Designed miniproteins, single chains, continued (3). Designs and how they scored, part 81

Each design is a single chain, and the fold is of that chain. pLDDT is the mean over its residues in the fold that is shown.

## One batch from the design tools (miniprotein)

Design m10972
Fold by ESMFold2-Fast:
Structure m10972 (fold): chain A 69 residues (1-69)
Amino acid sequence: SKAEEYFRKAAEIARRAGLPVSESPRALYYAGLGLEAAGKPEEARGAYRLALGLDPDFEEARRKLEELA
């Protein structure tokens, strides 16, 4: 499924960075995309907020929060 593809990408990004998903802004962004695809918009918002907390200039994550507001 598309959710599985996004979660797999999030894990790969985190692995390459040597970080857990929760500490990688880009991995959190893809986890958020996976959560949206899984029908979990509240959890996706949380992932995007965490990504912005780590990288305040992350335009794609900011745009997603605007869409989910």
Scores: mean pLDDT 87

Design m10973
Fold by ESMFold2-Fast:
Structure m10973 (fold): chain A 77 residues (1-77)
Amino acid sequence: HMRATPEEVRRAVEEAGRRLGLPDDVIKAMADKFAEAVERGYTNEQAIAAAAKSALDAGVTVQQASELGRLTYELLR
């Protein structure tokens, strides 16, 4: 168990997004949303769900959003 800081979450989302080849604007939008959710006291799972929804709204596929969430979660361990 370790609580991720908003900064650690941003770095994890940015790394995951780069590995998946997502556009920088999508990565930034997801990193901002994930960090905001964590700062507001959401669980990592809830924060990932919120970030995935933000990515879908930005035009990525459901599969890409799901994979980004999974990889981000692994990078936070």
Scores: mean pLDDT 74

Design m10974
Fold by ESMFold2-Fast:
Structure m10974 (fold): chain A 66 residues (1-66)
Amino acid sequence: DDEKAKEYAEKAAEALKKGDIETAVEYLRLAAGYAKSEKTKELLAKAAEALQNKDYEKAIKLLLEA
C-alpha cells in the first residue's frame, strides 16, 4: 500500500540524512515493494536514480515527496 511505501520512503530519507546509505537503500527497496500508485512509483524510481548518482540531497527530497 502507498501508505507503507511512504513510511519506508521517510525512513530511507532519514537514513540518508544520517549518512547511512546501506540502510537507505534497504528502506527504498521496501518502499518500492509497497508502492501502488503511479505517482509514488515514479518518485521512488527518481529517488533510486538520484542515489545511484550520489545526489543525496535530491534523493532525500524525492523520498519525502513520495
Scores: mean pLDDT 83

Design m10975
Fold by ESMFold2-Fast:
Structure m10975 (fold): chain A 112 residues (1-112)
Amino acid sequence: SLEELRKRFDEVRARLDAATTPEEIVQALDEMFKLAEEAIDRGEIPLAVSLLSYAGAVALNAFERGELTPEQLRRFVARARDMLEKLREKGAPDVLIEALQRMVDRLEAAAA
């Protein structure tokens, strides 16, 4: 349900805010992607975009702080690209696709 997905989003945010290790950050980011996929599958496009945008910002910040390896960031980028493709297939608005594409491009440039 949408309410359950939103509750899980809040719980993952709390875990990310409390994360003190790279392993905790990677686990929370993986959970964000799982929630985004569930949101896409349910047609909850605005929630999926919010989840991916938050995950991308956290991943970039963690990488810039040296908490993620380039390899971990590249795996994140690959997964984000797959989600972008699914969002396009589901008819997500162009303005949201463009915003997420800019995020993915920035992450890819950082991982290079």
Scores: mean pLDDT 84

Design m10976
Fold by ESMFold2-Fast:
Formats: structure tokens, C-alpha cells, sequence
Structure m10976 (fold): chain A 68 residues (1-68)
């Protein structure tokens, strides 16, 4: 769980959601993850076919704060 990373991802989503380019949105999320040192998570996102899958991969990686 990283509040700054989540905030950055949300900002990218809002910006690119208006363009309708999900592929570009996923690519920007991957770059944001790499900037924050989550290269493994970024590699997993390359297999995501949709924004929903990308978000599910991110949620799975960070899991529940209390149970990790």
C-alpha cells in the first residue's frame, strides 16, 4: 500500500480516461510503477488486457495492509 502511488495512478486514469485510450492508460500506470520501484508489478501489468485487470493485479500485489 502506497498512498502516493495510488494518487498518481488515479491522476493518470482521470487524464487518459477522457481520451478513451486504455492501452495508453495501462502504459502510463506501468511507467508510474517503475518510477516507484515496483518493476515486478510493472512486468505483471504488461499481461493486462484491460484497465480492470491492471487494477486487480495492483490490488493483489499490495493486498490488505493488516494481513500482509
Amino acid sequence: MDPKLVSSIVAVMIRHMLSGDEEKLIKEIIEELRRHGYDELAERLKSAKSLKEALEIIDEYFGEESTL
Scores: mean pLDDT 69

Design m10977
Fold by ESMFold2-Fast:
Formats: structure tokens, C-alpha cells, sequence
Structure m10977 (fold): chain A 91 residues (1-91)
């Protein structure tokens, strides 16, 4: 019976996006202006961040590994930055 529930993903909680955002903010420079989670896939997340202000504002995509995920609540306590990609600005 628990076996069937596992197949439908009921035994593992999904990571909490708000906790992922908070953990990523701790890894980024103080001039980060926004962080938002675009997607979570298993133990990985894609996060968009904006750095700087005004015309010097840069948009970045990060791929992070989720660490210390609480299995009961889905709360993420830490992340590891795997990839950082700077997005081009539209003209």
C-alpha cells in the first residue's frame, strides 16, 4: 500500500520554493535586487536573479543543487551554485 503511494509521489514532499529563494539569496552578493524560483526538478532548481540597479541591472540564471531538504516539510536549508549564466539584455 505505501508502495503504490510512492509511485504517485506521496511519500516525498516537494521542495518549498520560498526556502530555495532564501537559501540562494544567502549565496549571492549584497547588491542582488530580486531572486525568483523558475522551476524545481528533483534535487535541482532553476533560479533567476537580478543584480545591480537602473541601467546597470544584470539578469542571471542559476542552476542550484538543493542541500539539507527537510523530508517532512520540503524546506530547503542550503543550496550549492552549479551554474551561473548571464542573460543578454534586449536592445
Amino acid sequence: MAELERLFGTEDVEPDPESVEAAVRKKLPADVTSVRVLSIKGRFAVVEAELGSGENRERWLFVVALKNVDKETGKVEDVELLLAMRLPRPP
Scores: mean pLDDT 72

Design m10978
Fold by ESMFold2-Fast:
Structure m10978 (fold): chain A 66 residues (1-66)
Amino acid sequence: MLAEATRRGDREAVARELTRLAGRALEAGVPTEEVSRLVREMAEAAQRGDSRGVEELARRLEELAE
C-alpha cells in the first residue's frame, strides 16, 4: 500500500498510510521516538519517489512491532 502510493505520487494516500502504520506500531508497543524517526524517514523517501526505500523502512517498522 505505502510503496504503491509512493510509486503513484499520491501524497494524500501516503499520508494516510503513514498515519495507519504509526498507529499500529504504537499500539504494538514500539517506542514513540523510534516510530517517529522511521515515519519521518519513510515520508522523506516518499517525497523523493523512492518506493523501494519506503518499503524497506516499513519492513523495519513491522519487525519492531512483532
Scores: mean pLDDT 79

Design m10979
Fold by ESMFold2-Fast:
Structure m10979 (fold): chain A 63 residues (1-63)
Amino acid sequence: MRENGEILEAEGEKAEQEGDYGKAAKYYRTASEFYLRAGDTERSERLDQKAKEAEAKAKEAAA
């Protein structure tokens, strides 16, 4: 479970690098949820922040 969170975070970073902010936001959000369930609240909060930033960029690109 925790290792899967790291994979999801890495996938989010790759999607962000490719300019797919919507996909990046989804991966970051899922990783945040995994870490929250694992009890890693600090990592979860950081990834939730990244997801919100990616969502904002995706919304900007869609407008």
Scores: mean pLDDT 79

Design m10980
Fold by ESMFold2-Fast:
Structure m10980 (fold): chain A 67 residues (1-67)
Amino acid sequence: MAEGRELLREGEKAFEDGDYETALEHYQKAAELGLRVESLLNIGKVYAKQGDLEKAIAYIKEAAALE
C-alpha cells in the first residue's frame, strides 16, 4: 500500500539524517504493512551503520529467507 511506501521513504530520510531510531521505527511499521523484505534489509543497514554487525547479519538473513 502507499502508506508502507511512505514509511520506507520517511525511514530513508531519517537514515540519511543519522536519526537511526526514527529510521528503525518507520522501517518496522513498513514491514508490518507488507514491505517485509525491503524493511528488514533497511533495518540491517541501520544496525550495520551503528556497528551492531550481529543484528545487521540477522536481519539481512531474515530478509533473504523471505525471498
Scores: mean pLDDT 82

Design m10981
Fold by ESMFold2-Fast:
Structure m10981 (fold): chain A 70 residues (1-70)
Amino acid sequence: SKLDELLEKVLELLKKYDPVSAERFEEAKKKLSREELLKTALSGLKVAAKKFPEIKEEAEKLAKELEKLL
């Protein structure tokens, strides 16, 4: 699904820049509802965009796509 594709892209981005957050997100995927996962992914992307200028545009682009699914 489109959601699964976007969540995988979020996970790949986090694995590269923040592996601790990536592991937490993988655990969240097992326990959280669709709405909670979307909010968690959006929060993570917003934080990543602020901390890592090199991925800001990619993170913001992913966030916009995820927001369309809320």
Scores: mean pLDDT 79

Design m10982
Fold by ESMFold2-Fast:
Structure m10982 (fold): chain A 64 residues (1-64)
Amino acid sequence: MKEEVEKAAKSAVKTVDNGRADLAARGRAPFPPDEEIEEAIATAVSNLLGVPFEEAREAVRKVR
């Protein structure tokens, strides 16, 4: 279970980083602060996999 949570978090972080880089290259508006993005990803992973929010948040922080 922990490995699956970590993989989901890593995939989500990479997708957000790629999207942020693309928008920056296009001169688009700034992304929300990293802390808000971290919380959003942790919430999504928690809901998707049915794990506690704190466990999802730790996985997101670990893959950064």
Scores: mean pLDDT 73

Design m10983
Fold by ESMFold2-Fast:
Structure m10983 (fold): chain A 74 residues (1-74)
Amino acid sequence: SIAEKYGDVTDIEKQREIQLEMIEELMKKYGETPLMKEIKELLLKAIDAIVAGDPETAEKYLAEARELWDKLLA
């Protein structure tokens, strides 16, 4: 879980900043491929859903991003 990895970070803005930083590092490492752009879009949608208080939608987008990530690494 996010809380398990980042401790007691309850500040939604700080969680968003951490996730955006991670996305930027992934894009820098793997480049601007079509697959990476799709993963980035899904991660951004997941963050927006978390901020909106919709964890079910966030989980859906995170699952889709993970599936594409597994495909990228295969």
Scores: mean pLDDT 71

Design m10984
Fold by ESMFold2-Fast:
Structure m10984 (fold): chain A 112 residues (1-112)
Amino acid sequence: MERELEEEELPEEMREAIFAKAREAARALFDREGLTDAELEGIELESIRELTDAVTPAGERLDRAILALVRLTAAVDGRRYELDVLVLVTLDEEGNIVSVRVLGSSLREIAA
């Protein structure tokens, strides 16, 4: 089962965990692409989905999870970049965060 959430429905602790993981993934990707001096200009939640009784592409069963698409904007050497990071938060029965992981990321250069 899948349900779309508003950002305001997300607990602050979970929102901060998602953003921290997205920033970590962005930094790692920028380093890999040789964009080590890239400065983050913005970060936003594009979509948030609650998953119940879901199965991941790897075949893992999830009793309850949050799937968040985070968009980051960064600048380096007069160029601007947009990065999408897909973050999965797995929860226990009480709604406590069990894990936060990145399922994928994509980087593109955008017009300055």
Scores: mean pLDDT 78

Design m10985
Fold by ESMFold2-Fast:
Structure m10985 (fold): chain A 70 residues (1-70)
Amino acid sequence: SEEALELLDKAGVLAVLLGEDEVLALIQRASKLLKEGRVEEAIELLREALKMSTDPRLKELLERAIKELE
């Protein structure tokens, strides 16, 4: 989904600003998997990113991206 990729781009920018390098890495891997059509694997990585994230803005963007992919 193009909308899911846009949400992940926003989440990635926010992760950089917050210094959440591990969350950023998961977002980047998930975006690559989505571009390869590996949606189920991307959702799994995004759920891991969501569990690791403590910032409510990051959580909301990740939750929206997961919902868009389901």
Scores: mean pLDDT 87

Design m10986
Fold by ESMFold2-Fast:
Structure m10986 (fold): chain A 80 residues (1-80)
Amino acid sequence: SEKVEEAKKLLAEAARLAKEADELAKKALETGDKELAEEAKKKLKEALEKAKEAVELLREAGLSEEEIEKIAEEVKREVE
């Protein structure tokens, strides 16, 4: 299904953005840099939006919540 393949791409992008957001948030905490904190929040918001779109695509493709969670975990693992 093209919807499943597109959803996996969105989940991979979301996982990468979430990882970048976490790293920026840690640096912001260590340095007190408010710009890094703002960038972390922006990337986290983008990650959540992409993850939400991916989940909606998987639901439209007829996958169960359990199948969706399994795909999300597999994609997150592949992103490192």
Scores: mean pLDDT 85

Design m10987
Fold by ESMFold2-Fast:
Structure m10987 (fold): chain A 64 residues (1-64)
Amino acid sequence: SPEEELRKRLDEISREHTRRMRELLEEMRRRGASPEEVLRRMIELFVEYSDRLGKALEEYIAKK
C-alpha cells in the first residue's frame, strides 16, 4: 500500500540519518573539531534530514 511504502521510505531516511550522524561525530572527534564546528555540522545534517522527510511526505500527498 502507499502508506506501507511511505513507512519504509521514512525508515530508510531515518536509518541513513543515524548512520551519517555517527560518521560525522566520529570524523569530528578524529579531527579534534571545536564544539562550534560540531554543532554547525550537526545542524546542517539535521536540516538535510528534515528536508528529506518533508519531500517524502509531499510526494505521498501528491499520489493520494
Scores: mean pLDDT 84

Design m10988
Fold by ESMFold2-Fast:
Structure m10988 (fold): chain A 69 residues (1-69)
Amino acid sequence: GEAEIEELKRRLERLTVRAYLEGKLSLAEAQEVGRAIREADELARQGKYEEAIRLLEEAIRFVEERLAE
């Protein structure tokens, strides 16, 4: 539900800031993550929680893979 989406958003935002500051994520990639967060917010507003969760999990995986480099 909404609580799970908010937790995933906080995790994604923390990982994205860290990856960007460590030089492991480009500005363009950080902007794409920001776009994914906004899209997830819109999906959640529409009650599409499963789609919002999936989008955030995919974005988290992307950033975690960049941090592993």
Scores: mean pLDDT 86

Design m10989
Fold by ESMFold2-Fast:
Structure m10989 (fold): chain A 74 residues (1-74)
Amino acid sequence: KEEVVEEFLKKAKEIAGDNQRLVSIAEGAAKALRDDNAASYVGQVLILVGEYLEGNEEAKKVLDLFLEAARRLS
């Protein structure tokens, strides 16, 4: 479980680069994966979708990684 979360966070931070907002979102997403809380999962999906709709293409890549990690943990 922790290996999947750490792999997600590492890749998400690589995608975020110098975007501190996206780094912070990725850290929150990693916490949601560790906590295994459905409301936290939904919240993180909505946050990442919102970032993507505002023009942050990197947020979609982070969302795809988050959903893949969530599938591997379910």
Scores: mean pLDDT 78

Design m10990
Fold by ESMFold2-Fast:
Formats: sequence, structure tokens, C-alpha cells
Structure m10990 (fold): chain A 87 residues (1-87)
Amino acid sequence: GEALKKRIEELLEKAKEIYKKALKAIDEGNLEEAEKYLKELEKIKEELEKLLEEAKAKGDKEAVLEAELAIGVVDLMIGVLKLLLSK
């Protein structure tokens, strides 16, 4: 229900802040710090995937959609960072 959606929203907001820090680290040439933030985003994606499975098990269709959207956004962030770090 609402508690599950709130947890998804909190994880997405945390991911956004980590992504901003990762981009700043890349801009400053601190690739080691950027790699650390990438790993933190991968962990958040894993947590969101667990919440997606919980939402599916509970039949919470709205929480399923919110979790799928959040996973998609975080996956895009991870992809961008991997591309930038491959230079």
C-alpha cells in the first residue's frame, strides 16, 4: 500500500542524490569516488527489485508500476555512469 510506495519514492530520491554526486566526481576527475557511487546505485536497484517482487506478491498494481518506473530511472543512471567511466 502507501508504505510500500513511500519506500520506493525514498529510494528513488536517494538514487537521484547519489547520481548527482557521481556526475560531480566524474567532472572533478575522481573516478574512484564515481565507481563507489555507481556501486551504491546498483545496490539501490537491487532494493527496488525486491520491493517490486513484494508489490507483485501483495497484488498492489500501483506500487508495481511505481517500482518498475523507479527501476527504469535508476538503470538509466547506472548506464550513463558506466558509459562515462569507460573513457
Scores: mean pLDDT 89

Design m10991
Fold by ESMFold2-Fast:
Structure m10991 (fold): chain A 56 residues (1-56)
Amino acid sequence: SKELKKYSEEEKEEAKERAKEIGEGLKKTFGWDEETAEKFAEMLYETEVWVSERLK
């Protein structure tokens, strides 16, 4: 597996869980369909990891 120098594995897992909860919340609050919520959560997680690797 790849090592994220600036973003630990623990922090990466926390970010993944947080993104999933945000997606679920948006699905519940705004009535997004499952595919849209899942895609958004994935993009949010990937973006956070990408930014963390560059800035942190």
Scores: mean pLDDT 70

Design m10992
Fold by ESMFold2-Fast:
Structure m10992 (fold): chain A 83 residues (1-83)
Amino acid sequence: LEEILERAREVYERTLRVLERALELAETLEEINRVIGLKLRAIGALFDLELAVRRGDEEAARRALRELEEILREAEELLRRLE
């Protein structure tokens, strides 16, 4: 569980860096809203993961980590489109 939490924090930090760069490149309100939406989803996924770890629910923790990894992929795709 601690190993899952450590990976999740690394993925989360990377996601925030990608989204911060995307926000700098965003030119429209729609693009800005997309970045903010992904940031809120990432915060929620990390919260769900930390809650699962506190409860000792490994399956819930793994699901939250997968969600966070999916959010990172969407953030990286958004950044590529804005570049």
Scores: mean pLDDT 87

Design m10993
Fold by ESMFold2-Fast:
Structure m10993 (fold): chain A 110 residues (1-110)
Amino acid sequence: AAAEAAEVVERFVELFREELRSVAENAEKEGAAVIDVSLAEAEERGTLLGRVLALPPEEQERLLARIEEAAKEVIEEVKKNKDKESAEKAIKAVEAYVEAVRALLRAAAA
């Protein structure tokens, strides 16, 4: 049902938002190593793509839009709470992770 589909999208977005915050924090600690860890984590989360692909097409498109929204929220938090150098490093890590997830979703849909 549409309500169940919306719930799945909501849960995925909440988890994704938390992962983006973790990626931003780890970028300061581990630098380039965060990118490799984030890619391995995206691969492990590949099984979640099967659940997402079971959603109606409209909900899959909503998910992509909400992923963009979550990324904007985390980037805005980083800009407000970190100095310029730390913010720039964290933002690049977040953007790389978002693009990796988007690429996986697009590849799975193709």
Scores: mean pLDDT 68

Design m10994
Fold by ESMFold2-Fast:
Structure m10994 (fold): chain A 92 residues (1-92)
Amino acid sequence: SITSEIGVVLQIIGLYLDGAKIEIEVEGDRVTITFEGLTEEQIENVKALAEQLRSLGAKVEVEIEGDKVTITAEGLPEELVKLLETLGKELK
């Protein structure tokens, strides 16, 4: 399991390189990460990622619809929010 903020970013990059479609949106203190085209194993990896975000003090909501998972997180560390915003721009 990855426990650092950099570890969160690396997990998202790994999912993207494995073929997942990823969108990251930042609205103030709220981050929404949408993953599409996931395998069953990747869905479990995204669920583990959501638990890691909770461990960083965030309120996290997870919605699963078939091969699509949406994570909504509020109250993430400011540094991680900035890293995720940058990552979202690079993945588009």
Scores: mean pLDDT 84

Design m10995
Fold by ESMFold2-Fast:
Structure m10995 (fold): chain A 73 residues (1-73)
Amino acid sequence: EELKKKADELRKQAENYRAQADSLMTQAANYAKQGTPEAVKKALELAKQYHNLRAQADKLEKEADTIRKEYEK
């Protein structure tokens, strides 16, 4: 069950990154609504961080799936 624990841990990390990404996207939308040049630049930076966290979450989910298949075989 060591592999199951690893898969669960990676899944939790992926969920964490997903939650953080969603928070950043909400913040980006709020900054974009302000309409100032500074706010728009901040929104773009937050959107970039959103994509980065999403990519990390996808990688962790894929790794967890690989481990799951390993202990299910």
Scores: mean pLDDT 83

Design m10996
Fold by ESMFold2-Fast:
Structure m10996 (fold): chain A 55 residues (1-55)
Amino acid sequence: MEKEKKRKEVIDEAKQFVEEYKARLPTLPPEQRETALKEFNKKLKEFGDKILELE
């Protein structure tokens, strides 16, 4: 079924996004990390919603 392949694709994109965020986070001033974390959580929720739609 194509759902499994598409779900893995979304998961791989989410993993890449997480790794990029982790690499960027130490370069940010502490006061900007809270804003970056809020943006990160919002994007993770979008990925999660897509995965839930695909099951």
Scores: mean pLDDT 78

Design m10997
Fold by ESMFold2-Fast:
Structure m10997 (fold): chain A 66 residues (1-66)
Amino acid sequence: ALAENVEKFGAERIAEEEELLRELREAIAAGDEERLREVLRRLLARAGRELSEEELEELVRRLARR
């Protein structure tokens, strides 16, 4: 059924978001700006949000210095 497929798809999306959040924490702890940039791009794409390249770079720099 459509509702059943939506629930399954939702669970898969949640698992993927949890994986991305783990990758984000690891990248922050490591100060890995390249990994931060890639993870943030993937998270923003899922949220349906867009940042300019400059805004993304500033966010990466701020998180890497925390």
Scores: mean pLDDT 72

Design m10998
Fold by ESMFold2-Fast:
Structure m10998 (fold): chain A 72 residues (1-72)
Amino acid sequence: MRRVILEFRVLTLLGSAYFLKKYYPQISELAEKVEELAREALELIRKGEPIEEIEKKVEEAQKLLDEAVKKA
């Protein structure tokens, strides 16, 4: 159950990063880093890694996304 919620969060982060990268080129480098972290989190989910590791990666991506939005 919690893994499904984390997967949804990762997909939302990935979509947000893609949107920012496409429409706000001035922060594309930050958006690319968010996309990279989100893809890494998705891969951890696919490999069945511990929930704690997935959560840490998701929170890291979220913090960076928040910074990117502030600079947009």
Scores: mean pLDDT 81

Design m10999
Fold by ESMFold2-Fast:
Formats: C-alpha cells, sequence, structure tokens
Structure m10999 (fold): chain A 66 residues (1-66)
C-alpha cells in the first residue's frame, strides 16, 4: 500500500524537510509539508490526499517532532 508522510507546522519549509527525512527513514513513498498549526486543517488535507491518491497518509506535528 502506498504511504505518504505529512508533517504540518508554522514553518512549511521545515515541515517539508522533516516529512522527507521521516519518509526516507520509514520507507514511505512520498512526503508532504503543510504550513499550518491547525490540527484539523492538517487532518482534512491528509484525508484529501488519501482520497485522491488511494495512499495511507501518516500525519505528524512539527512542534512535537523537532
Amino acid sequence: MKKIGLVFGEDGARARELAERLAKESGWDEAVGLETTDKEEAAKRALEIAKETGADVAVGDLALLE
């Protein structure tokens, strides 16, 4: 099953970099960074990506991961 890692945070560039590192270390297929601090917004974006791609999307909070 295709897996995508999504990391959200105030710094979108840093969120993307962390998502890319976690995806590489975990063997995920793709990484997405999202510039938001709203967990609900991040969850909605993850659901949208999962629905459009058929992938399993893992969501992480940049503030908790760095």
Scores: mean pLDDT 80

Design m11000
Fold by ESMFold2-Fast:
Structure m11000 (fold): chain A 67 residues (1-67)
Amino acid sequence: SHMSREELDREVEFALYVMQLALAEKSGDYEEAIKIAEEGIKRFSDDPEAVAFLKEQLEKLKKKLEE
Protein backbone atom coordinates (compact mmCIF):
# COMPACT_ATOMS: atom_id res chain seq x y z
CA SER A 1 0.00 0.00 0.00
CA HIS A 2 1.24 3.48 -0.91
CA MET A 3 0.75 5.98 1.92
CA SER A 4 2.62 9.23 2.53
CA ARG A 5 3.36 10.68 6.00
CA GLU A 6 0.70 13.35 5.31
CA GLU A 7 -1.90 10.66 4.45
CA LEU A 8 -1.05 8.66 7.61
CA ASP A 9 -1.38 11.77 9.82
CA ARG A 10 -4.73 12.63 8.16
CA GLU A 11 -6.04 9.06 8.60
CA VAL A 12 -5.07 9.03 12.29
CA GLU A 13 -6.73 12.43 12.86
CA PHE A 14 -9.89 11.27 11.03
CA ALA A 15 -9.99 8.07 13.13
CA LEU A 16 -9.81 10.15 16.32
CA TYR A 17 -12.71 12.35 15.14
CA VAL A 18 -14.77 9.23 14.29
CA MET A 19 -14.02 7.72 17.73
CA GLN A 20 -15.00 10.94 19.56
CA LEU A 21 -18.16 11.21 17.45
CA ALA A 22 -19.13 7.59 18.20
CA LEU A 23 -18.49 8.05 21.94
CA ALA A 24 -20.64 11.21 22.12
CA GLU A 25 -23.44 9.53 20.14
CA LYS A 26 -23.32 6.38 22.32
CA SER A 27 -23.53 8.52 25.49
CA GLY A 28 -26.62 10.34 24.10
CA ASP A 29 -24.76 13.67 23.86
CA TYR A 30 -26.12 14.55 20.41
CA GLU A 31 -25.30 18.28 20.70
CA GLU A 32 -21.61 17.45 21.34
CA ALA A 33 -21.65 14.84 18.53
CA ILE A 34 -23.03 17.48 16.12
CA LYS A 35 -20.21 19.90 17.08
CA ILE A 36 -17.57 17.18 16.52
CA ALA A 37 -19.06 16.35 13.09
CA GLU A 38 -19.15 20.05 12.07
CA GLU A 39 -15.52 20.54 13.19
CA GLY A 40 -14.53 17.41 11.25
CA ILE A 41 -16.24 18.66 8.08
CA LYS A 42 -14.18 21.89 8.29
CA ARG A 43 -10.93 20.04 9.11
CA PHE A 44 -11.33 17.48 6.27
CA SER A 45 -12.99 19.85 3.74
CA ASP A 46 -10.48 18.76 1.04
CA ASP A 47 -11.34 15.04 1.51
CA PRO A 48 -14.65 14.28 -0.30
CA GLU A 49 -15.08 10.82 1.30
CA ALA A 50 -14.47 12.13 4.82
CA VAL A 51 -16.87 15.06 4.24
CA ALA A 52 -19.57 12.74 2.83
CA PHE A 53 -19.29 10.41 5.85
CA LEU A 54 -19.41 13.28 8.38
CA LYS A 55 -22.35 15.00 6.61
CA GLU A 56 -24.31 11.72 6.74
CA GLN A 57 -23.56 11.40 10.48
CA LEU A 58 -24.52 15.06 11.04
CA GLU A 59 -27.90 14.53 9.29
CA LYS A 60 -28.66 11.46 11.47
CA LEU A 61 -27.63 13.30 14.67
CA LYS A 62 -29.86 16.29 13.86
CA LYS A 63 -32.81 13.92 13.46
CA LYS A 64 -32.01 12.36 16.88
CA LEU A 65 -31.94 15.82 18.49
CA GLU A 66 -35.52 16.43 17.19
CA GLU A 67 -36.83 13.27 18.92
Scores: mean pLDDT 81

Design m11001
Fold by ESMFold2-Fast:
Structure m11001 (fold): chain A 109 residues (1-109)
Amino acid sequence: SLEEQKRREAKRRRDYLEMTLKASEILVEQRKKIKELEKNNAPDDVIEEARRKFELFSAILTKVLQKYRNAKTEEEYEKAKEEFDRVMELAKNDAPIETYERLLKEIDE
């Protein structure tokens, strides 16, 4: 029905807004972590690892949000949201660089 279509469209807008807000919080936390590591004179490899994770998270996030905006089917919306949830879980669990690189490659498919 027309009402069901409007509900689905409203859900997509809410999901997109929620995704952008949650991602922004992680980006702020990652930037603060990098600045704290620099201020405390952490080893260069530790600082570079944190910066690389930030870069990979940002790159994956950009691609996933673009996929969500460009989605044409319910399956494409759900896939983009699943990919978003995966990259958020990587950040939450402080996953290694290799895990981010693997996800980025899968998304670029």
Scores: mean pLDDT 88

Design m11002
Fold by ESMFold2-Fast:
Structure m11002 (fold): chain A 60 residues (1-60)
Amino acid sequence: MAASAEVRAAAREAAARGAATGDPHLAGQLAEKTVRELQPEASDDEVDRTAAEAMISIGA
């Protein structure tokens, strides 16, 4: 299932906040956490893909 524009935007914001701390691992963790909270029924592959897209979009 494709993530909604709202979930993708929230994941990007979460990744950007994590990246701002200087820790790229935190950026990925916050993006994944945000996707899981907004789409609890999403598969692990869908969460990972949406988080990866968020990381790419912020240049991380």
Scores: mean pLDDT 77

Design m11003
Fold by ESMFold2-Fast:
Structure m11003 (fold): chain A 55 residues (1-55)
Amino acid sequence: TRWDSLSPEQQARWREVLREAEKLYTEAEAETDPEKRGQLLLEVQDRLRATVAEL
């Protein structure tokens, strides 16, 4: 898998991004305003997309 080809530094960054994405996703799930929830979900998507681009 691509994970096995990542350096320890890249693996640490991936773990960090996943933690941040999980935090934002939790905030989005608690948000009742559709516009604000959409903004949080978009930020999660952008962070995950940026991380995948490094694979």
Scores: mean pLDDT 74

Design m11004
Fold by ESMFold2-Fast:
Structure m11004 (fold): chain A 80 residues (1-80)
Amino acid sequence: SIDDLLDEVSDLLTQAQKALDAGDLDTAEKLIKQARKKVKELKELAKKENASPIQMTEVAILEGAVYFMERVVEAAKKRA
């Protein structure tokens, strides 16, 4: 369901943040890539299932969070 995918993306981002806090860029990158794939699935499902306004807002927030984390990892890797 949409809610299940929202939870999966949120969990992946939480794990990615823990990896970033620990300085584990490889683990963070893998988790963020998984989150990006889940966000793509979530956007397609939201479109197909006529997601509620709150669900659409949650999708947008999670997509933004994935985008920021991708930029953080890219910046950190350039410094390493």
Scores: mean pLDDT 85

Design m11005
Fold by ESMFold2-Fast:
Structure m11005 (fold): chain A 67 residues (1-67)
Amino acid sequence: EEIKKLEEERKRFAEVSRFLRQAYEDILKSKDPEKTVEKWLAEAPPEVQPRIRQLYELIKKIKDEEK
C-alpha cells in the first residue's frame, strides 16, 4: 500500500544519502578521484550511479574554482 511504500522510500533515501555522503568525502580526499569514482560506481546500485556521477561533476567544478 501507499503508506508502506512511503516508509520504505524514506528509509531507502536515508541510506542513499549516507552512501552519497561517504562517496563525496572519499572522492574529495582521494589522490586519484577518477579511480575512486569508478570504485564507488562499481559498488553502487544502477539507480544511485547517476547521482554519484552528478556529485563527481560538482566536485570537479568546486576544485576548479578553488584553484
Scores: mean pLDDT 74

Design m11006
Fold by ESMFold2-Fast:
Structure m11006 (fold): chain A 74 residues (1-74)
Amino acid sequence: VSEAELNLAVAMIAAATLIAALKGDTSPEVQELRKRAEELLDRIVEGLKAGMSPEEAQRLLDEVLALMKEADAV
């Protein structure tokens, strides 16, 4: 398993977990965060299918972690 594949797998789990955590809240702010998480998950899945550099995979992981921190602040 490549470093890129590992980073994408971790990012996918994190994004899916965030989406699940936000599912019960119907506020517009949380719905926007959930939509952004779903968009990131789509990019991660595409990266896993098409292949991606370790650097690009790390950036996606960083974006998911940043979004999780943003979600925790609401």
Scores: mean pLDDT 81

Design m11007
Fold by ESMFold2-Fast:
Order: C-alpha cells, then sequence, then structure tokens
Structure m11007 (fold): chain A 59 residues (1-59)
C-alpha cells in the first residue's frame, strides 16, 4: 500500500526499524498462506491492521 510506505518513510530511524521488522514478520506469515486465497485475504487484513497500529504507536 503506497500510503503505508509513505508513513513509514516519514518516521524517524528508530521507528522505521521497528515498523520494517513488523512488516517483514507479517510478510513471512502471508507467504505461509499463499496456497489458500481465503487465508491469504485474512492474513493481509490482519497484517494491515497491525502495521497501522504500529504506525499510530510510533507517533
Amino acid sequence: MPVLQKQIDSLDKESKEKVQKLVEELEERGSAAVDDPEKAKEVARESEKEIKKALEKAK
């Protein structure tokens, strides 16, 4: 999502590292669900919520 990437890029270095690590962990979980479209959708939705929550906490 371009909007999330811009928000990540706007953070200070410490907050960027925290959010980047979270994104990597969520992408790894998403890859595990790639063979099931319904599970992939669920993981993507939860990942988006967790990233948004981390961005709000980083403010």
Scores: mean pLDDT 68

Design m11008
Fold by ESMFold2-Fast:
Structure m11008 (fold): chain A 88 residues (1-88)
Amino acid sequence: MSREELDREVAATLIMMQAYLAKKLAEQGKFDEAAEVAENMRKLAEKYGFPEEVIELLKKASEAARQGKVDEAIKYLDEAMDRIAELM
């Protein structure tokens, strides 16, 4: 395992943990906090070279969360998580 591979696996784990937090924040009506968590996940995915599909889903999740669209935000977070899990 190279350093780059290890760093990507750690990033994937952190993104997946943050997805759970973002969903809980959205469910609690903490929309700005949920959106910030999703945006931080997007930045990590971009930094560590995750597929554009994952980056786009996290961007959509952040936007939906900021708009208070809880069901859409959760849907996009779950879709991003499924895609990340497929890559691991």
Scores: mean pLDDT 82

